# Designs tried in a protein design run: designed miniproteins, single chains, continued (2). Part 98

Each design is a single chain, and the fold is of that chain. pLDDT is the mean over its residues in the fold that is shown.

## One batch from the design tools (miniprotein)

Design m7617
Fold by ESMFold2-Fast:
Structure m7617 (fold): chain A 79 residues (1-79)
Amino acid sequence: MSDFAKGNAALLAGKYEEAAKLFEKAIKKNPDDFRALLNLALAYAALGKDEKAIEYAEKALKLEPDDLGAKSLIEELKK
């Protein structure tokens, strides 16, 4: 929870590398944390790491198959 909250703050501040590391820590504690997986994908997309962003967005979508945010991110990055 703490690492996820810090990750969100870093993401909003444009500190995408710091955000990614914090979300990775959140996922290490809870690998099925849908929000941490999706936000890690968003951080990687902001860093231009599209392949990693797609990987984590697909992991998030596996947990929540109807999530429009994850679907839209994958669609946008595959263009």
Scores: mean pLDDT 84

Design m7618
Fold by ESMFold2-Fast:
Structure m7618 (fold): chain A 60 residues (1-60)
Amino acid sequence: MEEAVEELKKRGYPEDLARKIVEAAVNAKEQGASKEEIIKALQDMGFPKELAEEAVELIE
């Protein structure tokens, strides 16, 4: 989790935004959601598709 937040910060995303999306993605993954379901859920929450895809890749 912290590694994914740090990588998104390195890519230019604000820490608060990076932490929120990573926490949401990790929570969905722990509840058994597929990669595609996690990306859709993050987009439904208002996150851009590209950021959602990056967050999902970093928590694999």
Scores: mean pLDDT 81

Design m7619
Fold by ESMFold2-Fast:
Structure m7619 (fold): chain A 106 residues (1-106)
Amino acid sequence: MKKTDVETLSDEQEAKLNRAIGLAARAAVEALREKYGVPASDIEVHLKKLTPTEAELEIRSVKTGATVRVTVKIEDDKVTFHVESDDPELGAAVRARIEEALAAEA
């Protein structure tokens, strides 16, 4: 991709990253609630890393200890999501919800 300004984000890229962060957090919270039967008040969302092109989220249930990490990246105008969890079924559920949300916005 040809970049006009090195090390700067356009307002459009920043808005895209912020929307992707919100989508990922919502998907992970909903997956944790459904799988473990915990209320949203039990779920903590931590922003572990934020750069102009990347965000890393850690979403966990305080009562169960269940944790999901979602890495959001902007590469060549595409948003990519990487989901990692110690529970493979939880990780798969979060990924499925992200894919469904992206399809619904298209």
Scores: mean pLDDT 77

Design m7620
Fold by ESMFold2-Fast:
Structure m7620 (fold): chain A 56 residues (1-56)
Amino acid sequence: MVLSEEERNALSLEELRERAIASLQALGVSRDAAEAALTGKTPEELNRQGVALVIA
């Protein structure tokens, strides 16, 4: 399932971060490792990460 551009733009930075963490945890990554991987990411990078995890 791929998020549309409108859906990605409607999500807050916090919601994008939560979705990315949840996707990484579903792949077996720990929460601490997922948070470390997302540290310093811009909203655009979190959007890209979330889309990539959903389509991977």
Scores: mean pLDDT 63

Design m7621
Fold by ESMFold2-Fast:
Structure m7621 (fold): chain A 61 residues (1-61)
Amino acid sequence: AVGETLVATQDYTATAPNELSLKKGDVVTVLAVGEDGTVLVRSLTTGQLGLVPADILAPAA
């Protein structure tokens, strides 16, 4: 959901200009739900924002 805090479960390298690269364990906040299982997030580690696949993210404890 928007405003939810999620954690990257694996390293992810951006493959498109609108995507964000993440490292396993990076904490992100959901800003918007994209299409086809992508989400717009802000990295709390870098402050950058971009689209990532939702399937690499898990709810923070």
Scores: mean pLDDT 77

Design m7622
Fold by ESMFold2-Fast:
Structure m7622 (fold): chain A 81 residues (1-81)
Amino acid sequence: EKYLEVSKKIVEKMKKYREEHPDMTADEELEALKKIVDEMYKKGEITPEQYKIEMDVLDAFRLIQAAIDKLVEEREKRRKA
């Protein structure tokens, strides 16, 4: 399946990037993943359809992370009170 091949390449590139940058924040990790996917698309390693799917997944993760961050901040405020 073409999606599995693309997924494997993204995982391998991200693993290497994490090894080079072990102290990344969640935002930095998402930005790095986006750059990897953009680079693959520019090189023709990923189809427009696969690129759209990967970008939609990244956008969903960004929204989830923002929601978690808000919940953590509210929880910390309550614990300090």
Scores: mean pLDDT 75

Design m7623
Fold by ESMFold2-Fast:
Structure m7623 (fold): chain A 97 residues (1-97)
Amino acid sequence: MKEEAIERLLKIVERLADKNPELSPMAKGILLAAVYYAIEKGDIEELRRILRDYLNASDEVVEKFEALVRAIHNGAPEEEIQRLLDELEKLVDKELE
């Protein structure tokens, strides 16, 4: 449920990191860990900084990622979390193609 949502969010982060050829495997690992801790804390400002400055994510991806993390922390229904995940994954797919 929530653990699966976080796992899928981390896979999205990994895909964004893989698009940046300047990131070493160690740097990717550090960024994944930083995102995980920011998600767990609900630190939206830190998430925004990492996604924009280190992963070059678009404003739309950042906004949808933030909305999903807020939904998780606010205890939104599983159906809403699933819908937000599907929307985010679809957006990322379009931007990475």
Scores: mean pLDDT 81

Design m7624
Fold by ESMFold2-Fast:
Structure m7624 (fold): chain A 75 residues (1-75)
Amino acid sequence: SFEEVLARLEELRERILASTDPKEIGDLVQEAHDLAVEAKAAYPEKAEELDARLGEIIGAAMEQQLKIEEQKKLA
């Protein structure tokens, strides 16, 4: 269902925010993107909401990747 898609996207966002591995973050972003693409095909009327949710996930990933990179440079 669409509600299950939104729940999965939120789960992926939370996992990104908890991750300390740039590769894992990249893999989770790819999973979220693939899920959003499939969901848009199934629910084209929800495309704008799915784009907004994917944008939030990408933002979370960028924030976490920057934090990890800063820690590497300060070590």
Scores: mean pLDDT 84

Design m7625
Fold by ESMFold2-Fast:
Structure m7625 (fold): chain A 57 residues (1-57)
Amino acid sequence: SKKKKLEEIRKYLDENDLTLELYEEAVKKVKELVPEDSESINEVFNEQLEHYKKRLE
């Protein structure tokens, strides 16, 4: 289900110890796994993107 895929994506982003380059690669892979544009998907991407950008500072 979409919800299950979003949880997998979120877990992947949360659990990886990502450098900026690895984070950008992860975002690309996430978008490949979930090609559909939806609010929940966009929220997960934006939330994790902000989180990792702050973490990498």
Scores: mean pLDDT 57

Design m7626
Fold by ESMFold2-Fast:
Structure m7626 (fold): chain A 76 residues (1-76)
Amino acid sequence: SLLSPTVIELVKEVEELVKSTPELPPEVRQAYEATLELYEELLKNAPTLSPRELAIRETALALRAIGVILDIELLK
């Protein structure tokens, strides 16, 4: 993958948190699904992006993933 290992691990952390949360609110699940869609689009487009464009999109994905993590933590 052309993506940063840190970003990949952050997406994995979100996936694990979602799988371990028995009663995830629909709005948090929708935010998770949107985060995965951005991840898939970034994986698809990464070979066509400049290093600067890739860094910007990776940062956007990381911020979205952090948002989902925070939303799940607020449920606890």
Scores: mean pLDDT 83

Design m7627
Fold by ESMFold2-Fast:
Structure m7627 (fold): chain A 106 residues (1-106)
Amino acid sequence: MEKEKEAKKLIEEGKKLLNEKKYEEAIEKFEKAIELGEGKLKAEALLNLGKAYFLQEKYEEAIEYFKKALSIEPDNALALAGLSRAYEAQGKLEEGKEYFEKARAL
């Protein structure tokens, strides 16, 4: 569908902005992609939004969006790895280990 093609384009633009460390601009792209995308595309946009917050050291927001991505795709290894790293960054080592082990079991 046309709106899903636009969502995919926004995700790719957002990923490029993340590589350029333009985190606020990347977040805007991913938020627009979430509005337009469904299913796997929405999960990918949520995953990348979580990554953007993680790179800004906003770990609580990163955890929220990684969990939202997992609510759509429970076996998303990248979202599980993101949760592991975000919990570790908060000093929550046991929670981080649990998500790391889940990611490895996939």
Scores: mean pLDDT 87

Design m7628
Fold by ESMFold2-Fast:
Structure m7628 (fold): chain A 81 residues (1-81)
Amino acid sequence: QKLSEEELELEIILSLGRMMTNVAKLTAERNPDNAEVKELTAKMEELLKKLEEAVEKGDLEKAKELLKEILELLKQASEAS
């Protein structure tokens, strides 16, 4: 099996999105009384679902946009915690 450059980039983007969302989930678990962190984590889970769909469709531009949005929410969650 040979991955194209775009297929490899999509796999990397998906892996990063999953990692970032898991970090946010751990942050929410450690801050159970912080409603803002929980809300941001829930939004990241929705974006991850959209990212998985974009990757399945091979939409590299959409995948990049969604990863950027996930990263921005992770930064906000880190500042809120």
Scores: mean pLDDT 83

Design m7629
Fold by ESMFold2-Fast:
Structure m7629 (fold): chain A 67 residues (1-67)
Amino acid sequence: MEEAEKLIEEAREAYKNGDWQKTAELLVKLEKSPDVEVRQKAMDLRAEFLLESEDPEKAARILNEAA
C-alpha cells in the first residue's frame, strides 16, 4: 500500500503545480488498482480536485480525457 499512498501524494503535488495531465494520469492509474479502497480514494481525489478547481470546466475536460 506504500506505492498507492505515494501515487496519491504525487497526484496532490501535480494538482498544486497546475500539472493537470500528470494529475489525470496518476488518477487513472489509481482508479485501475485491484484494491477497492485505492479506487475509492482515487475517485474521492478526482471529485476533490474538480470541486477545488478555479476553472472546473477546464479541469473536468483534462481529467476526463485521461479516463
Scores: mean pLDDT 73

Design m7630
Fold by ESMFold2-Fast:
Structure m7630 (fold): chain A 62 residues (1-62)
Amino acid sequence: DLDAKIAEVRAEVQRLVAEGKSLEEVYAFIDEKVRELKAAGYPSDDVMRVKEAGYEAAREAL
């Protein structure tokens, strides 16, 4: 379920920011998640949605 993946990434990004992780560490987490989804065969549009959701969550929390 794509919506569940988006919610998961947003929650994890918000947790990392709350724990005081740097912007670089948060972006590294998002990039790793993107690589995992691509390796698992998710469509490019779905991967892009998860990536954008992660970056938006990071911007909102920072």
Scores: mean pLDDT 83

Design m7631
Fold by ESMFold2-Fast:
Structure m7631 (fold): chain A 60 residues (1-60)
Amino acid sequence: DLDLQIKASEEAVREHREEIRRASELARTQPSHEERLATRLGVHQRVNKKANELYEKLLK
């Protein structure tokens, strides 16, 4: 259900807003483009994992 997936994603972003903010600040201090991309991708993967967990919870 797309609507539930959207709700789960929004909730995951809200719950991880401070982590996302800190990762963005850290990425700005990193010297290489590859390192900055890796830092941002790491946060993206953690948020997606949380969104999937919340989606499963909403289905129950």
Scores: mean pLDDT 76

Design m7632
Fold by ESMFold2-Fast:
Structure m7632 (fold): chain A 77 residues (1-77)
Amino acid sequence: SVERAVASARALAESGDGAMVAALGLALTSPHVEVRVEAARALGRLAAQGIEAARYYLERALSDPHPEVRAAAREAL
């Protein structure tokens, strides 16, 4: 649920992992395709480790204008 998603994001933001997820989410707004691809891959690794907040940023990357970024997000989900 959205409420659980917000709670998870807040808990991670209060831990070191939250700062990393937030920084990678910001990196998805980079003008450089290579940076956005690497951010999506890094978020994918965090999501695979059970960090649910990383999944929300990956879902945003599915709407990226560049096909390589969308492919990285799909592969990570």
Scores: mean pLDDT 76

Design m7633
Fold by ESMFold2-Fast:
Structure m7633 (fold): chain A 86 residues (1-86)
Amino acid sequence: SKEKREILVRARLTVVGGAVTFLEYVFENKGQSPETLLAQLELERELAEEVLEEAKELGDEELVERAEEVLERIEELIARVEEELA
């Protein structure tokens, strides 16, 4: 059902958002190498992109907006980590 798909998309988005929050903390506290952080962020980016596509298929504008916000946070953190590698 559409309702069940919306619940699952929201659950996946919550998990990805939580992972991004944790990775932001790890970056600020130098808890991992930049290379390891970048690999983890690239994985979370792929997962967030999948969630965004599912949200678009559902036509849920609020889920699309929240997924786009999570992707923006990932892209910003990737850029900051890439500066450490350059």
Scores: mean pLDDT 87

Design m7634
Fold by ESMFold2-Fast:
Structure m7634 (fold): chain A 65 residues (1-65)
Amino acid sequence: EAELRRLAAELAKKRAEEFGERALAAGAEWVEVEELSEDTYKVTFKYKGKKYEVVVSASDFLALL
């Protein structure tokens, strides 16, 4: 239902932002949070000279339902 999709999208955004904050706290040189779509976010960060990418999507939460 539309309500569950909205909640999953909000959770994906919140998790991406939280991950970015935690990466900076852990010593990442920089962090970028990018919205790829309304329910998919990409977190890119550089740590000890290496670039990492993590994708967070609403489908990760919907699969648990």
Scores: mean pLDDT 75

Design m7635
Fold by ESMFold2-Fast:
Structure m7635 (fold): chain A 64 residues (1-64)
Amino acid sequence: HMSPREELLRAIGEALRAIGEIFDLELQLEKETDPERREELERRIEELRRRLEEALERMREALG
């Protein structure tokens, strides 16, 4: 079983990775002109936003 600090650090790592992936996809979306590809990027961003919210919830739980 992970310590509270380990759980917090893992959740922070997950949140930071999700933020980075969202940023990269948002940059791709700004450059993309194909409507089908834009919709794919938008769906992927939405999924990553959900993962970020889950990681933030785990951070809150680990803190207290």
Scores: mean pLDDT 84

Design m7636
Fold by ESMFold2-Fast:
Structure m7636 (fold): chain A 68 residues (1-68)
Amino acid sequence: SMEDIERAAELVREAVRLLEEGRYEEAIKLAQEAIKLAQKASPDYPAASGAIIREAQEIIERAKELME
């Protein structure tokens, strides 16, 4: 649903904030939740969900890099 896309986008914004604060594990968890919601919405909103999934994946990769 569009509500799933809106929630996923909010989770991505919060994950970025957590990443900036050095809260890497929490940032990863929110980014993973955003991916799940975007995937659920992807049949109806493929472009929006794809953009969210890509951004959330970049957050996860960046957080893992900074933790290593």
Scores: mean pLDDT 88

Design m7637
Fold by ESMFold2-Fast:
Structure m7637 (fold): chain A 66 residues (1-66)
Amino acid sequence: KEELEKRIEELEKEAEELKKQGFTGEADQALKYVELAREYLKKGDLKSAELEIERAQGSIDYAKSL
């Protein structure tokens, strides 16, 4: 629970930094996955939250590879 919350906060921060660097599309996509992960955590759906965290990480990693 607490680990997933920390991971979501880290991903949100990374996405905001990417947005400042001009990777707006990739950052916006990552932020959408972050928001979905937060909603699943509120519902207690830890598995769906983990999947959305993985998707956010993928968008961030892709942006960093450009």
Scores: mean pLDDT 80

Design m7638
Fold by ESMFold2-Fast:
Structure m7638 (fold): chain A 69 residues (1-69)
Amino acid sequence: SSAEQKTIENAEKAIEQALADKDPEKAILILSLTIKELEEVLSKTTDPEMKKRLQELIEKAKKLKEELE
């Protein structure tokens, strides 16, 4: 649970950095790496509440990546 929470917090900060970045290629790279990390943690997560939070954050990051592409 603490590891999943830290992963979510790190991902939220990475998404904020991507949104603030003036370089779309760099933003896409940050979002791609963040999505991969979140998906890896999601694959190992059994808690339904945590799964929902991870899935929502993955969807948010994917949407932002698509908007930049």
Scores: mean pLDDT 82

Design m7639
Fold by ESMFold2-Fast:
Structure m7639 (fold): chain A 71 residues (1-71)
Amino acid sequence: SLAANRAQALAAIDRAEALSKRVSPETAAQVLYTSLLTIPGVGPEVAQEVAKLVREGRFDAAREKALAAVA
C-alpha cells in the first residue's frame, strides 16, 4: 500500500540518519540508495538525490523528496 511504502521510505531515512552519526555519511548514503530502490515509485535518480541530501545532513529535505516519489 502507499501508506506502507511511505512508512518504509521514512524508516530507511531514519536508519540512514542514525548510521550517518555512528559510521559516516558516505556509508549511510550507500545503504540508503539500495534500500530506496526497493520502494515503488523511487527510481535511481530520486534515490541518488535523496542519498546526496543525507550526505549533506539534510534529513528533512531527504524525507520530503522520497515521499514525493513513492507510489
Scores: mean pLDDT 86

Design m7640
Fold by ESMFold2-Fast:
Structure m7640 (fold): chain A 57 residues (1-57)
Amino acid sequence: GPEERRREAEELGKEAVRALARGDVAGAISLAQQALSLAEGEHKEGLARGLAAIRAM
């Protein structure tokens, strides 16, 4: 349901941040895209901005 999708999106977002911390930009982009596909509302907007910033690196 929506709650499970939100938790999955949050976990994928955390995994993307951890990938960036390791210097895995490609992995971070993939994880952020997966999180974005599950996210809604303001969380989706935040993830979209984060993904754009990673791609600009």
Scores: mean pLDDT 80

Design m7641
Fold by ESMFold2-Fast:
Structure m7641 (fold): chain A 80 residues (1-80)
Amino acid sequence: MKEIEAETLAAMTRLSVAVYLRAGDTEGARRAALRNVERAREAGVPPERLAEVLREAAEMLEEAGDLEGAEELRARAEEV
């Protein structure tokens, strides 16, 4: 069920990004978000939901001060 997979992706991505950002590792946070989204793409999660998760992760990076990482994730959201 794509809906449950999308919810799992969102929850896992939020948790992974939050853990890395708490440690001050914005690069790790970016990689975690991209890796989770790529796995979900392979599992058949719809592009619209992949884009939503990437934008959410971008907002978290921006709040942490990684403006370049946030721009990268937003650009990737437009490509899915």
Scores: mean pLDDT 80

Design m7642
Fold by ESMFold2-Fast:
Structure m7642 (fold): chain A 87 residues (1-87)
Amino acid sequence: MSVDEIEDIFVEIINLAADAHAGRISLEEFRARVEELIARIDDPEIREIATEGVERVVALLEAGASAEEIEAVLKEMARRIKALLDK
């Protein structure tokens, strides 16, 4: 899997989190769609980081956290993934 493909997956996860926060999709739909996206990641270490980040986002969405808190978690996970992909 390319760096660009992983970045595209993460952008989609961010967009889905924004949609769930705005009530445009259900939390159940968010979980299902992000699980499909994460399953496409070939690298098990990157997949674990993405799974951890998504679990935190789900908890924040259930708690009614701000969009800024949700975005901060997603950006932190993206930075961790990029650090693994960078040489």
Scores: mean pLDDT 81

Design m7643
Fold by ESMFold2-Fast:
Structure m7643 (fold): chain A 100 residues (1-100)
Amino acid sequence: MSPLEEAILRFSITAELSGIYLLLKRLIEESDDEELIEKAKETIKKIEELSKNPNPTKEQVEELLELLEEVLELAEEKYPELAAELRELKENFVELYERL
């Protein structure tokens, strides 16, 4: 992979994480479910920790993905449209990360 291709890929990964962050904030603002709000806040904290590390470990990425799945399970029944958008961003993030 060329240095430019890697830079574009890393930018795309950051864009997907930013999208996930904004959707999680929206879930916190629109939700009255305390458990969903708590899990969304925990997931945001993990994204912030990953954003400070230019080379996150596979374990750190897997921890984020597990938290995202917990949020998705809680959101799917009451916020199906937001859950669908979050799932798409999660899938895009995984595909981009696997290409590194």
Scores: mean pLDDT 83

Design m7644
Fold by ESMFold2-Fast:
Structure m7644 (fold): chain A 61 residues (1-61)
Amino acid sequence: MLEEGKKKLREGKYEEAIELFEKAIKQNPDDAEAWNLLGIAYRKLGELEKSREYFEKSVAL
């Protein structure tokens, strides 16, 4: 799931990447990497506030 999300992120499929990272977080809410990758994906979409929130969650874990 996380590796598939990273692949989508590299391909510019940010919305698909977000769905995969959200599924990863549902399986393991303490996965700091998944929160960080979700932040990166939202930043790529220009959603700067959401990106910041997810990065803050990543570093709090």
Scores: mean pLDDT 83

Design m7645
Fold by ESMFold2-Fast:
Structure m7645 (fold): chain A 70 residues (1-70)
Amino acid sequence: MSAEELTQKGGEYAKQGKLEEAAEAYKEALDIDPNHLAAWNGLHEVGELLEEKGKKELAEEIRKYLASKR
C-alpha cells in the first residue's frame, strides 16, 4: 500500500471516529514517505482530537513521532 493510499485510509478512519486506526494509517504513510504533507497534517489533527477525547498517552506518542520526522 502506498503512502497516498494509507493517507486516504487514515482520513476515512478519522471521519468514522476511529482515531487510533487513523493514527496508525497516517504513521505507516509517514514511514513510507516522511515528507507526505497530507499524512503529517492528518496525524497532527488526529493527535489533537485524541487529546480532546482524554487519550493523552496516545496524543503524546503522536507528538513524539511527529517531532522525529522533522
Scores: mean pLDDT 82

Design m7646
Fold by ESMFold2-Fast:
Structure m7646 (fold): chain A 73 residues (1-73)
Amino acid sequence: MEKRQRALALFLEAYRLAQEAEKARAAGDLEKAAALAKQAQQKAAEAAALVASLPPEEQAATIAEIEAALRAA
């Protein structure tokens, strides 16, 4: 189930990039914050597209895995 693992990895990467963007923004580095936020959005969009291509039963399981991983982060 390569698509499911790729979607999870992309969402975790997007989450980390979004956290780094907020840290950069808090530090006053608005240019770095904007670049990181754009990267986070791109990774999240790729992950969402992969999830949308899965069968409905696998979509639900994949979303649950992603939500659990993000809650743990």
Scores: mean pLDDT 81

Design m7647
Fold by ESMFold2-Fast:
Structure m7647 (fold): chain A 83 residues (1-83)
Amino acid sequence: MKLVEEGKEKLGEASNRANKLLEDPSATKEEVDEAEKEVEEAKELARKVMEEHDSVEGSSVGMMALAAATEVELARRKVEENE
């Protein structure tokens, strides 16, 4: 249970950072690369949660990881369009 909450908090932080990059017209490629790395680390945590707990609780963390990864991809596309 605590690991699920920790995973959700980490993914929420990564998602929040990606959303800030999407709203910031001065966001740089380096900032997006850092956010992508954070999402990758959060995905590894999500995988550990899925392995330790029932698929229902693990799947919720996995879905959050997918959402955060999608937000980072959107931020990357915006930065690339500015180049």
Scores: mean pLDDT 73

Design m7648
Fold by ESMFold2-Fast:
Structure m7648 (fold): chain A 110 residues (1-110)
Amino acid sequence: LSAEEGLALGAEGARGLLSPDPEEARRGGGLAARAAASPDPAAGVAGAAAGAAGALSPYPGSAGGGAFAALLAAAHPDPAARAAGRAGGAAAALSPYPGARGLGEAAAAL
């Protein structure tokens, strides 16, 4: 993925994860995870930001998907993307959903 493609995936991911529609949340989580898993630093940061937004969502699917994207970003080869992923993980650790909280704690501990 190019930086531009990664930023676009992160933006679409955040939009989906902030949606009350479970199908949009599921797609948004996948896009955020794809951005976070990209080797590009800007894509990784965009995926982490989308993940943080989802993790703070009141919807369990969005919270879990967001936390997973943050965890992927926390393992990124770029230091800025890792820092963004850990920050997203810290946000996910505040989730009322145990699955999202566990993923957030794992991301924050990296």
Scores: mean pLDDT 80

Design m7649
Fold by ESMFold2-Fast:
Structure m7649 (fold): chain A 80 residues (1-80)
Amino acid sequence: NAMTLAEADRLVEEASRLLEEAVKAYQAGDIDTARELRDKAGELFERAVQLYLDAGEWEKARQAAMRLKPLADAVNEALA
């Protein structure tokens, strides 16, 4: 349904913003903030993927994963 997909889209946008903030926080030396933002982004992303899958929108779920992967990888590499 439209509302479920709109919510999933919103969660992907929010997760993307949080990952960008996490990268910035890490570059500023705020490691704890970077981890908190990364963890929150992960939670929102998992919710978005589940909403897409529940709606039968496998392609949207895959596109969301592809969109967030570079940012998530950057944060995870920085925090390693």
Scores: mean pLDDT 82

Design m7650
Fold by ESMFold2-Fast:
Structure m7650 (fold): chain A 72 residues (1-72)
Amino acid sequence: EVERLIEEIRRLWKQLEEAIRKKDYQEALRLREELEETFERLAKVDPEAATELGLELSREGAELLKKEAELK
C-alpha cells in the first residue's frame, strides 16, 4: 500500500514535469491535483514515508514552483 502510493507519486511527479515542459497547461493542472490527493493519502497512512518522499522531491519542487510562476 505505502510502496504503491510512493511509486504513484513519483510517476505523477515525472509526468507533471513533462507536462510543464510541453506547456500542456490543462494536463499539468490535473496532475498537480492528483499529486496533492495522493500525497494526502500517503500522509494519512504513513506520515514518515510522506515526509521522507517530500524531502526527496523538495529539490525538484522548488524548480516546479518557479516554472509555474513563468506560466502566468
Scores: mean pLDDT 73

Design m7651
Fold by ESMFold2-Fast:
Structure m7651 (fold): chain A 58 residues (1-58)
Amino acid sequence: LSEEERAALREELDALFEEYLRTGDAEPLERAAVRTLVEHDDEELVEEYSKKLKEAQK
């Protein structure tokens, strides 16, 4: 993944995280995280959003 592609993915995941904070529905973010892992093997990016979800659920 290039820096530019990773920045675009981060923007997408940030938007989905904001949607989760507004709606309480984590499914779109979880699906996007799985897609990111499968297509790009970016475990660090996926783990970052997994941690954000855990913190938000407290």
Scores: mean pLDDT 77

Design m7652
Fold by ESMFold2-Fast:
Structure m7652 (fold): chain A 70 residues (1-70)
Amino acid sequence: MKYSAEQIEKALVRLLLRGVITPEQATKIGRLIREANKEYFSEEEIREIARKAGLSEEQIERLLEELEAL
């Protein structure tokens, strides 16, 4: 599946509000997504970006679950 930057941002806001990720992690992911300058991201690309932002594997799975629920 592929996700837009807007969908990823919505998922990050939900995870941040639930305390699943930190504001610093959300900010890092947002920056990496903007720097990539892509219309859509694959699940594997999102996993790589999230790892670079310092998310644990558990946090990454929660992010992907949130994206699938959108």
Scores: mean pLDDT 85

Design m7653
Fold by ESMFold2-Fast:
Structure m7653 (fold): chain A 96 residues (1-96)
Amino acid sequence: MSKEAQEYRKKGEEYAKKGLEALDAGDLEKAAEYFRKAAEYYRKAYEAGDERAGVLAEAYEEIAEAAAAGAPKSKLVAMVVAAELRAIGLEVDEEL
């Protein structure tokens, strides 16, 4: 992958982590904002040639919308775990 794709993917990962930290703090509004930023950076990584980042971009858009709609923390965490497992090529075989 290009350095540009790698840089965008790293930024997406950083914002996804911040979104999870906001969820742990109970701040759904900040979580939605951070997950939306993660989706934006994953989309840029995909456009720069990281095909797997496309899956993450779509997943984090859905997670951001769910957080903005007030979805339960447990559901949002499960969606993040599922997205990350799919990105590394694993199926979600767990009860998440």
Scores: mean pLDDT 81

